# Designed miniproteins, single chains, continued (3): the designs that were tried, part 80

Each design is a single chain, and the fold is of that chain. pLDDT is the mean over its residues in the fold that is shown.

## One batch from the design tools (miniprotein)

Design m10943
Fold by ESMFold2-Fast:
Structure m10943 (fold): chain A 58 residues (1-58)
Amino acid sequence: SPEQAGKAVYNAVKEGLIDPEKAIEALRAFAERSTDPELQEVARAAIKGAEKALKELE
């Protein structure tokens, strides 16, 4: 679900498991290539999770 995707990516960034900038780039590319609106919503939620973690690390 979008909520779970956002939380998972947020936690992964906060724990240092993934590079937030690279994750956001990959998720934007995925959303652009996806024809499924549900997958686009999941990708957008994941991007927001990464961005939220980035702001908290500043």
Scores: mean pLDDT 80

Design m10944
Fold by ESMFold2-Fast:
Structure m10944 (fold): chain A 67 residues (1-67)
Amino acid sequence: RVDELREQAERYRRLAEATERARKEMTEGLKGISEKEAEEVGEQMERRIESLRKKAEELEEEARRLE
């Protein structure tokens, strides 16, 4: 069970990293979008990244408790 929790935590962590990189690349590449639209999308992605990292942390803590 502990290995499964660690694997899930790692997946969420990797998703957060991938989303963060995608956000940076998208923001730099959005030449035709308005500044306000770019900010809104950036904020949505930032909230997503925080949510994913929080979930990974919860799973890591649960895995530690089971050891």
Scores: mean pLDDT 76

Design m10945
Fold by ESMFold2-Fast:
Structure m10945 (fold): chain A 90 residues (1-90)
Amino acid sequence: KSVELLVRAADLITLAIVYIEEKDLDSAKKLLEEALRLLEEAEETPLVEKAKELIKKAIEYIKNKDLDEAKKLLGEAGKLLGEAARELAE
């Protein structure tokens, strides 16, 4: 259950990065808010909590038009969610 939520959240983050590159910041924010909603339902692990903090911080950078920093934080969040999914599956 949690692995599926983490994978789906990571996919939404990847799609949000694409929308940031296209300058569609409203769509990017909606996808990141949905990713956070999925992570609230996932098992609470230190990696998941850190990923949630990075996503929230990336949303603030999007609001401030610091898109390079937002993409960097989202890349880190995606890596952490991949690691968390692997740990929960193994």
Scores: mean pLDDT 85

Design m10946
Fold by ESMFold2-Fast:
Structure m10946 (fold): chain A 75 residues (1-75)
Amino acid sequence: DELIDQNIKAAENMIKRAEELGVKEAVEYFKKALDLYKESKTADPETRQKLLKEANDYMKKGAEILSKKVEEKIK
């Protein structure tokens, strides 16, 4: 529960960061991850594992897009 709460906070922080940088595509991926993390809090253990995996995949995609766009702006 505390770990999932940390993941929710991380996703919310990444959404704000991506919005500040104007990277709309990354915002959408982080929002999808946030929804999945929230859903995982009330899910049974098997469904929770599936939701967490999907949320982590969206976080990776968002971070990859955000990182690439930040690099393009400073290089």
Scores: mean pLDDT 82

Design m10947
Fold by ESMFold2-Fast:
Structure m10947 (fold): chain A 97 residues (1-97)
Amino acid sequence: AEEKVKRYKEEIEKDPNNADAYMELGKVLYELGRPYEAIEAFEKAIELDPNNLKALKTLIEILVDMDVPEEAKRFLKKYYPNPPQELIDYLNELIKK
């Protein structure tokens, strides 16, 4: 797991605009119990590719799992001032479960 963190950090050093590398780094960091570092990695992925909803959906899922769904709403509004209904529905579905 730590070797994957090193690998994705090396990919980011070679290509700082690689949104997928930040997204994968975020997933590995969350698996390692490092949720705040994971959130930072997902934020970078969203900033680099705001049209890729996968990073935002994963971040929303993590924040709901951490029992802070209000933070998920803040991130949604921050990156999408008029968030698509699909993302609002996804967040509401996760909160109910």
Scores: mean pLDDT 78

Design m10948
Fold by ESMFold2-Fast:
Structure m10948 (fold): chain A 78 residues (1-78)
Amino acid sequence: MPESYERLIGEPLREARELIERYKETRDERDAERAEELLREAERILERSRRQLPEETIERLRREIEELRRELEELKRE
């Protein structure tokens, strides 16, 4: 089911977002590293699932991953 694949990607994205929010407060590099790992995991799941998901869903999820990765890089520049 496409919905099941979207959920599999959604979970690491949710955790990455939570870690990015914690990193804003703590500046703990471990939180940043873990968020990067989760974003890479989501990207790997998306690539493996791309034939199971509608094109519009793939584009949206890819954009979300890119936005979160960019936000994390900006925070690391502070």
Scores: mean pLDDT 80

Design m10949
Fold by ESMFold2-Fast:
Formats: C-alpha cells, structure tokens, sequence
Structure m10949 (fold): chain A 76 residues (1-76)
C-alpha cells in the first residue's frame, strides 16, 4: 500500500510526500529494493543528490543486479 501510494504521489510531483510513503514501505519491508530505488528517484527530483545516491546504494546492496540503480548512481 505505502509503495503504491509513493508511486502515485511521485507521479503527481508530490516528491516530499512520496519520500514519506516510500520510507514507510521500507520500514515495513527493509529488503524492498524497488522502494529504495524509488526513494532515490524522489530525492533526485528534489535535487537532494547525496540522499539519492545513498538510496540507490541501498537498493544495490539488496539487489546487486539492479541495473537501473547502478545507472542512476553513475549519473550522479
């Protein structure tokens, strides 16, 4: 539920609220690589590049073959 809420908020440009929703999804399921990745995308949308990089690294630690997270880290 929280992950889907985060996705909806992000699509509406409500990036700070999306961060809260993704953070709650991660609290309930810490090994949720996609939530860490989307958290990174939301931080990047706000220009918060250090937090974005951290979130992408967390996604890669959980899922080392996560190509999208690796590519986004390379762009930062």
Amino acid sequence: AHFNLGNALQSLGRNEEAIEAYSEAIRLKPDFAEAHYNLGVAYESLGRLAEAAFAYREALEIKPDFAEAREELARL
Scores: mean pLDDT 86

Design m10950
Fold by ESMFold2-Fast:
Structure m10950 (fold): chain A 100 residues (1-100)
Amino acid sequence: SSSTRQRMYQISSSLMSTSNIASDALDRVSRDLLDQFNQLVLDTLDRMSQHMNNGDLQGGIQVALDGLDQMGGLVQQTPSTLRQQVLSVISQTRQTIQQL
């Protein structure tokens, strides 16, 4: 349905927005952490794309949430101020995706 497609688009948009905010923060800490984070985003979007092509909204949501959990784990290695900001954005994105 158009509603399901709109929700899937919102999930992808939310992940891309989170990626941009996190990338700005991580770029100030470590190139290796930034590269790992960007790879997690790409892998998550690729797996989500498979679910989106099949109209599997629940599978797409689960992949996005699992990806965000992995991103959160990676961010735990950053300085406390940057970690708090990035984890806050990840948490807000998880809440938004869970509502879809």
Scores: mean pLDDT 78

Design m10951
Fold by ESMFold2-Fast:
Structure m10951 (fold): chain A 75 residues (1-75)
Amino acid sequence: AVELIREAERAWREGREEEAERLLEEAARLLPTESPEAAAEAVRLALRLAAERLGSEVDEELLERLAARYKEALA
């Protein structure tokens, strides 16, 4: 999941916005199979993308799902 989010950030910087969105969706789908530590890092990267204004073009629902999965992983 973390690697997919990093790849999405790279794709976004290269102008491949549709691929970046797809990679973020795949990362969200894989989070339930990741460790709590990996989920936390994935959420941090998603928040970083939002802070850099890349997230303004990213699906807000996807970012909310990543945050929800992180909370579930901590429980």
Scores: mean pLDDT 59

Design m10952
Fold by ESMFold2-Fast:
Structure m10952 (fold): chain A 60 residues (1-60)
Amino acid sequence: SSELQRLVAQLTGAEIAKIGGEEHVRLGKEFSPDLEKKGREVLKQAEELLAEARAREEAF
């Protein structure tokens, strides 16, 4: 269904964002404070998206 496809897309996007944020924090600690800051910001946004997606997943 289109609703399930949208939920899968949202979950996938949030997981990709989380992985990207974690990698930015890891690399940022070694190379760049700006990269670390960006990574933390992305992780916060990804966690919020995951929480929203989990609430919607409960409906399926």
Scores: mean pLDDT 74

Design m10954
Fold by ESMFold2-Fast:
Structure m10954 (fold): chain A 75 residues (1-75)
Amino acid sequence: SEEEELKEKKKYVEKQMDILLEALRRTHSDEVVARAEEIRKETIERLNQAKSVDEVNEIHREFLRRMAALLREAS
């Protein structure tokens, strides 16, 4: 069902964020990790409000853009 697909897509994005943040905790400074945690927190808030798979995909793309920008600044 569309409802179950939405739920599974949200879980997938949350898991991908967790994997990325765990990697950052092992390889980057506390300041970079703190900024990444704030991006993750804001992304979770948006995911909780998302009503369609398309909205979840857009939120995921924005998360990846924000993380890429953070990592460029940290290099």
Scores: mean pLDDT 88

Design m10955
Fold by ESMFold2-Fast:
Structure m10955 (fold): chain A 69 residues (1-69)
Amino acid sequence: HMSEEAQKLLDKARELLRQGKYEEAVKYFEEAIKIDPNNKEAWTLLAEAYRRLGELEKANEYQIKASYL
């Protein structure tokens, strides 16, 4: 079961990602993953945010992590 804290962090991160605030979105996704490391959506969106920042190696690593969840 995902905690309410993790859900709030994910919702904030998704909104930041939609606004193009990729660096801020990354911080919120990373905090959500610390609480719920098995959340596939959080890893997938973190990978997308890193790709938008041009950090392609991190994006690929986190996309692979999501694929195993």
Scores: mean pLDDT 85

Design m10956
Fold by ESMFold2-Fast:
Structure m10956 (fold): chain A 62 residues (1-62)
Amino acid sequence: TRTLTPEQEEVNRNVLRVINKLHEEGATLEQITAASEAIAKLVKENPNVSYEDIEKAAREAL
């Protein structure tokens, strides 16, 4: 396990929150995969993304 910065830990927590929320809403494995790929691209391009940006990217990928 790598040590994350506080900022990276917050982004990682927000990603998990969005994925959990989609799962609770009944998203399929394929939808979760698409959302995860969209989130990964967003985080790679902007490492300091907000929860709102992550949720928007995930939902647009559905």
Scores: mean pLDDT 79

Design m10957
Fold by ESMFold2-Fast:
Structure m10957 (fold): chain A 99 residues (1-99)
Amino acid sequence: HMEELIEEARRYLEKAREYLEKALELLKKALKEKDKEEAKKLLKEAEEYLEKAREYLRKAKELAEESGDEELREEILELEILEGVVLLMIGVLNLVLNK
């Protein structure tokens, strides 16, 4: 029972990590992009990946809370930090590109 919860949470965490890393790569590319329209497209794509990552992270967090697994808790904290970094970068880029 607990093993199944842990395995399912791990699958969701892996998806969340994948999408957060994709969002971060797009944001890094947007920061270096000289064409404002291209930078806006990269920002929008990064926002879409962030939304997907957040859904998977939410699902993983629910399952991990039920399991009480310390390793999952650590992985969730790492991804929450990465989510915070992605959110901050999106906020800054929105200010720069839309004003």
Scores: mean pLDDT 85

Design m10958
Fold by ESMFold2-Fast:
Structure m10958 (fold): chain A 77 residues (1-77)
Amino acid sequence: SEEARRLLEEARRLLEEGERALAQGDVATAISLYEEAARKAREAARLAREAGDTETLTQAMILYKEALEGRERALAA
């Protein structure tokens, strides 16, 4: 769906911003951005599943995993 793709693009942007914040040593900002990325990716996955959009669902699940991994790295820093 259009909404799922929009949320997927927002999740990608937030993931990139989180990685940038972490690289700069801003751990608190990175955690917040990764958490927001995970939330949007999860919502994108839900909508994609409802629409039968396997491509968007797969991408959303990958981004969700990457956001959670980023959050774990930030918490370990």
Scores: mean pLDDT 89

Design m10959
Fold by ESMFold2-Fast:
Structure m10959 (fold): chain A 56 residues (1-56)
Amino acid sequence: SALEEEALRLGDEAVRALARGDLATARQKMLELSRVLEKMGRHELAQRTRADAARL
């Protein structure tokens, strides 16, 4: 689905940002990912992703 493809893209972008030490971009991409996960009904994963972003 389009939401699943967007989630995979955002996750990949967040991982690449973390690898570069770009915490601001990683945080932004993780927050965007959490919103897509909420739309997909993945509430627990969305909450964990937001918590991880907040700790960056």
Scores: mean pLDDT 90

Design m10960
Fold by ESMFold2-Fast:
Structure m10960 (fold): chain A 61 residues (1-61)
Amino acid sequence: MEKKKKEYEELAKKAGLDEQSAKEFAEGAVEHGLSKEEVEKALKTAQTQSPLGREAAREIG
């Protein structure tokens, strides 16, 4: 399952999140058992709601 964390972290970074935010997001996504598609959807939503979405990603833990 470590491969999923790395993959989700890369997706989050490409979506414009900081390295730390990307790691926290990936951890949360894996913990919730999200699929890659669900992670991509969540990142798209976070980008759309830039102020709140970014804050939520940082404070996910």
Scores: mean pLDDT 70

Design m10961
Fold by ESMFold2-Fast:
Structure m10961 (fold): chain A 61 residues (1-61)
Amino acid sequence: GPAIEEARRLAEEGAALLREGRVEEGNRLFKEAHRILVEKGGLSEEEADRLLAGVVIENGA
């Protein structure tokens, strides 16, 4: 749904920032993505963690 799509976009931006060495900014986006997945996306914390880990792996971060 739209919440999962938005969270995935934020996580992809976060992964790009991590690759640039902008760790604090990247982590901030991952925390916001996790919040959206759990609070608006209806995912459990474990499901959100798994999705975000997949985005990091897919994006080489």
Scores: mean pLDDT 86

Design m10962
Fold by ESMFold2-Fast:
Structure m10962 (fold): chain A 106 residues (1-106)
Amino acid sequence: MQVTQSPKSIEVKEGEKVTINVTFSEDVNGQVSWYKQKEGKEPELLIENGSTRVEGVDERISASGSGTNYSLTIEKVKKEDEAIYYAKVTSFSPPVWSSGTKLTVK
């Protein structure tokens, strides 16, 4: 399985919109989870099953996609959104992780 997440890094201003894309070499049937990892912390689950927000996750964060292409969108970016974002495929054992996207907020 090949996984390509883009961009590798992005810098935005507070209030802007950011979209992170991930492409898989094979159809993953919506079995994509999105994670947020802050410096020195464990990854936090944001999205399950391609588009389902986990309880307590900000409504500014959404995800969509099907087949081989998936995206995570953060509306009205806040300083607290600064983190590395990862996609994970759960239909494979062991699970496959993307290389991540570093989001910087200025």
Scores: mean pLDDT 86

Design m10963
Fold by ESMFold2-Fast:
Structure m10963 (fold): chain A 68 residues (1-68)
Amino acid sequence: AAEIYRKAAELFRAIADGDEEKVKQYREELLKQLSPEAVLNLERIAKEDPELARSGARVLEKTAEELA
């Protein structure tokens, strides 16, 4: 559980930064644990508002810390 939230936070940051290599890396990591539909929805949300994605990454990271 904690690992999924950490990877989702990294995906959100990578999308906000426009780092295509990191987006591919964290997409593949999340696809090992989540459905393709869930991963695509996460990417869509982050791409629609990159600044909100940065804020969301902080929330996901905090959630991961609480689950660890």
Scores: mean pLDDT 79

Design m10964
Fold by ESMFold2-Fast:
Structure m10964 (fold): chain A 60 residues (1-60)
Amino acid sequence: SLEEFARELARELGLPEEAVAEAIAVAEGWRRGLRLPEEMLRPLIRLFLETEALVRERAK
């Protein structure tokens, strides 16, 4: 499921559980705004979580 995918990736990136719901919501927003197919949800979730992890590393 998308939730399991996002949760696993967030755990690998050291992100909190709160990031999972946020990633799904933001990815769905991007998908709808850009009129992308549902197959793009996983790549968009990955993009959000990887970007969030990078930002957090730099804020350290």
Scores: mean pLDDT 81

Design m10965
Fold by ESMFold2-Fast:
Structure m10965 (fold): chain A 59 residues (1-59)
Amino acid sequence: LAKELEERAKEIRERREELTVEEAKEIFLEGVEELIELLGNSKEDQEAFEELKKLLEEE
């Protein structure tokens, strides 16, 4: 679990430097979803994440 979190965070950080805004949003949302599942897997967090994803996808 700790290694997975570290790998995800590292990948997101490295990609942020290279990515466009749209790509950065996608990687950010994917990473946050993974972290929620690995760290706290709360239904409330999952629902908030899905709403955030919809808002970012629309814009």
Scores: mean pLDDT 63

Design m10967
Fold by ESMFold2-Fast:
Structure m10967 (fold): chain A 74 residues (1-74)
Amino acid sequence: MTPLEENLAQAALNGLGFDVETLARSLTMAAKAAGYTVEQVRKALDLAAEKASPEQAPRIREAGDLAVKMLEEE
């Protein structure tokens, strides 16, 4: 994993206390600020979901899908 992907994965894990939309917007803003590609965001969120509990993993995946959509739309 690249340091960029690891940083995004950690940000997702740290944001698990937020609702899905807030987490998605935070991840989108972080990705834009750091210049992450959609592919890097996807890989980082897959890593975060693997590290999360079974209860939290669906939330990370949902937030990730929304963040990718927001990133593509701007």
Scores: mean pLDDT 75

Design m10968
Fold by ESMFold2-Fast:
Structure m10968 (fold): chain A 59 residues (1-59)
Amino acid sequence: SPLAQAVQLALAGKVDEAIEVLRKAKASPEEVRTLAQYLREKGVPEEIVERFRELADEL
C-alpha cells in the first residue's frame, strides 16, 4: 500500500520521499490527515507531522 510505504519512509526520516509516494498515489486529503495523526501518535516530531497536514491542505 502506498500509505503504508509513506508511513515507513516518514518513520525512517525520509519525509520528502514519503510525500512523493503520497502525491504519486494520488492520496486523498482525508487519507493524508489520518496518516499525519498516526505519525503524531507514534511520537514523530510536530514539525514533520505539520508537513503532512500542509500536504493534505494542498491536495
Scores: mean pLDDT 85

Design m10969
Fold by ESMFold2-Fast:
Structure m10969 (fold): chain A 73 residues (1-73)
Amino acid sequence: SLEEAKKHLDEAIQALNAGDYERAVEHAERAVKIAESLGDEELLKTAYMILAGAYRRLGDEEKVAEAEKKAKS
C-alpha cells in the first residue's frame, strides 16, 4: 500500500540520520518494491533517490549509479 511504502521511506530516512546505512538500504528497497507494485512513478523515484544516498554512505559507487539511473526514469 501507499501508506506502507511511505512508512518504509520514513524508516529509511531515520536510519540514514542515525548512521545505520544497511537498515536504510533495507527499508528503501522495500519502498521500491511497493512503489513498483503500485505503478507510482513519483514514489519509485523518491525511493531510488534515498537508496542511492544509502549506497553512497556505504561507499558502493556502482550501486549509487544504478539507483540514480532508476530515479531519473
Scores: mean pLDDT 84

Design m10970
Fold by ESMFold2-Fast:
Structure m10970 (fold): chain A 59 residues (1-59)
Amino acid sequence: LGNASPEEITEEGVRLAAEDAKRLKSEGGKEDTIENAADAAGLVGADPEEVRRRILELL
């Protein structure tokens, strides 16, 4: 596993989750993608609520 800062992991995760959410047509699929990204950010020490908010801002 690479050595990335929590900030770098969060930035990349937010971008990828936003792109995936835009591609998904179902609301449930979009919500699941956003929640999974927020949960993953929490595991690396980022704020899950902040990550969720940032993904929604990119939509």
Scores: mean pLDDT 71

Design m10972
Fold by ESMFold2-Fast:
Structure m10972 (fold): chain A 102 residues (1-102)
Amino acid sequence: SAAREEIKAAVDNLRLTAETFLQEYPEEVERLKELFDRIKEAIDSGNLDEAIDVAREARKFLEELLQRLESEGAPPELIDAVRGMLATVDRIIALLEEEKAA
């Protein structure tokens, strides 16, 4: 499916963004990578409900991370990167819901 390929590419881009911008947060990077890998595994197994649930878990984790970074006065570039990751996760959820409806 073209949608599944787009979702997997978006997940790979999220992984690269985390590794690039969150180098000072290694525990958070490791957790995000685990969540992203679980999304890909759920898609590959055809379990779209699990993929959506894990993507929502990743969104919640990123929202909590964003609040922490804002409270700590993190650099604007880092805050913008996490906001971009949130937007990408929201797109992934929308594409997964569309794929499930098809």
Scores: mean pLDDT 88

Design m10973
Fold by ESMFold2-Fast:
Structure m10973 (fold): chain A 58 residues (1-58)
Amino acid sequence: DAEAYYQQGLAAEAAGRLDEALAYYKQALALDPNYVPAREALVALLRRHYPDEEVDLA
């Protein structure tokens, strides 16, 4: 469920696997677009670790 993906994202982020954390947060929001904790974590991750990407991937 969305919460499980969010928690996997937190674990990946703690391990320094930022690309996996990003993917897990996006999957959580795909299952539940109103899951605020995943949205907040995704925005924070992008602002701190992906400023050059600005969510626009190739």
Scores: mean pLDDT 75

Design m10974
Fold by ESMFold2-Fast:
Order: structure tokens, then sequence, then C-alpha cells
Structure m10974 (fold): chain A 55 residues (1-55)
């Protein structure tokens, strides 16, 4: 068995939580999809996602 890789965030799990969070806030599916793309991008995606939520 190989050693565990470096620390990294599971995009799939984060995506589901993010989707629920955004829907709870009342965002449209279009905005949710964009946020998911930003989450996959990483780095800049986090800042853009925050801006979307704070809009």
Amino acid sequence: SAAPPAPSSPVQSTTEKLREFLRRLGFDEEKIEEALEWAKDGGEGGAKLTELILK
C-alpha cells in the first residue's frame, strides 16, 4: 500500500456542502454552478465564491 498523499480537499464533498449552503441562502442554480466551478478551480475560486455570497 502506498503512503497517503499530501493534504488536499475533496472537491466532491465540498461541492455537495457548498450546493446545500448556497441553496439555503436562496441562490439560483446558475450561481450555484458558477460557485462549484470556482471551488474546483481553487485559490482564486475561494475569493470569487465569497464575493458571490456577499453580493
Scores: mean pLDDT 70

Design m10975
Fold by ESMFold2-Fast:
Structure m10975 (fold): chain A 104 residues (1-104)
Amino acid sequence: SLTQSPTSITAKEGETVTINATASEDVNNNIDWYKQKPGEVKELIISNASTKAPGVRDRFSGSGSGTNFSLTITNLEKEDEAVYYASAYINGKWVWGQGTTLTI
């Protein structure tokens, strides 16, 4: 399984937030982070724990290895309001975290 914490964050513009993900098994660095706005598809923002996807702003960063991972967003802007999802390959399948809702 893949568990995210917290499930919701309320923050202000200019602040920094961190979302954590814990995998039930060692996934090395095989974890991706996605951003989803209402009515839109999930957009890949971080791949392989720490590799920023093309076109994604420098305010987003990923870290971690093994079972514990984090997504950090600095200098929050209103357009960062979204649900953020972790996804990892565990026991032969991709699993999704439950999501973290960010409100600004």
Scores: mean pLDDT 85

Design m10976
Fold by ESMFold2-Fast:
Structure m10976 (fold): chain A 64 residues (1-64)
Amino acid sequence: SSLVEEINKLGRELRKLVEEKKDDPRAHEIAEEAEREATRHITLGKYEEAKEVVEKAIKELKEM
């Protein structure tokens, strides 16, 4: 679905931001928490919620 493609694109952006901030353990923690939460939503068929979780994590990393 287009939502799955969007989530995959956002996941790549999240991983890129973590790599850019690799010396900050908070960046890794934010990404790991978002990945766990998004995976949980996906398992339940909640793709919109999974997308929102990843977008929120990206925003938090950009504001660091």
Scores: mean pLDDT 85

Design m10977
Fold by ESMFold2-Fast:
Structure m10977 (fold): chain A 63 residues (1-63)
Amino acid sequence: SMEEAVKAWLERVAKNLIEIYGKKEKVDQFREELIAKFEKGEVNLDEIFDRLEKFHQELHKEK
């Protein structure tokens, strides 16, 4: 399903972010919250991409 594909993609993105920035707990929390919101219909794909971009920028600032 599209939902399963989005979850798998977010898990892969999270692994990459952890490898680059080393902030496992923060990245895992962000992933879990974003998946939960997506499953509840509170965010669409465009909003997921926007939130990921902002989160990536935040991680880069804290490096």
Scores: mean pLDDT 84

Design m10978
Fold by ESMFold2-Fast:
Structure m10978 (fold): chain A 79 residues (1-79)
Amino acid sequence: MKEEDKEILLKTAPGIIADLEQAIADVRAGKLTPEQLRELGIRAVAYQVIAVAISLYDPETAEKILKAVRELQAALDAA
């Protein structure tokens, strides 16, 4: 990837982690519609792809994102 792409990816990582943590909490609260649950499922897949790209530069941050994605997917499966 270009150096600029790397910088952008690393700058987005904290926001992705925060979004995933909020999504997990919202799913577990049981207040989301079926459409919102479907949208979060798609978002989880997108974040998994981004985490693989981040792993080339920051494997520890990528591991945190992948762990949060797996936790979100488990919460969605239980919902």
Scores: mean pLDDT 82

Design m10979
Fold by ESMFold2-Fast:
Structure m10979 (fold): chain A 100 residues (1-100)
Amino acid sequence: SALEEFIREKLEESIGASDEEVRRLASEIVDEVRDQLSPEDASNLAVAVMGIMEGIAEKLSPEELEKIVNEIKSKLNLSPFAEELVNLILRIAKEILEKL
């Protein structure tokens, strides 16, 4: 889908990115879907996306990234739709990391 391609491009740009670049790229992903989210979901998605992108920038293993994202998810009150988006982004991020 166009959304999956957009997410993949932003996640690939996060490889070796600075903290400022990670914040910008995470914001761009959240903004792409913002109109479909409540303010709480948008805030929670931003936290999860920043965590995923920081993991990519640090070149974590797919298993280490999954553990961190599961911990983030346990602390956030995610709607089913927001959780589906986090799971999609995590899946794409793991695919990127497996090829590094």
Scores: mean pLDDT 85

Design m10980
Fold by ESMFold2-Fast:
Structure m10980 (fold): chain A 56 residues (1-56)
Amino acid sequence: SARRERALEDATAMGLENPSLTAEEIAKVLEKLYGFPPAEARRIASEGKRRALEEL
């Protein structure tokens, strides 16, 4: 969905801007901003963090 795609873009951007951010910390932001359940936010955050690390 567009909402998930936007959240993934945001998670990737967060990881690029601050490589020290953990996927767990990014997931907490996604829970607050997008209202995702914790498990889903964690999956999106992990994928965004992975993409960010591949681009560094």
Scores: mean pLDDT 84

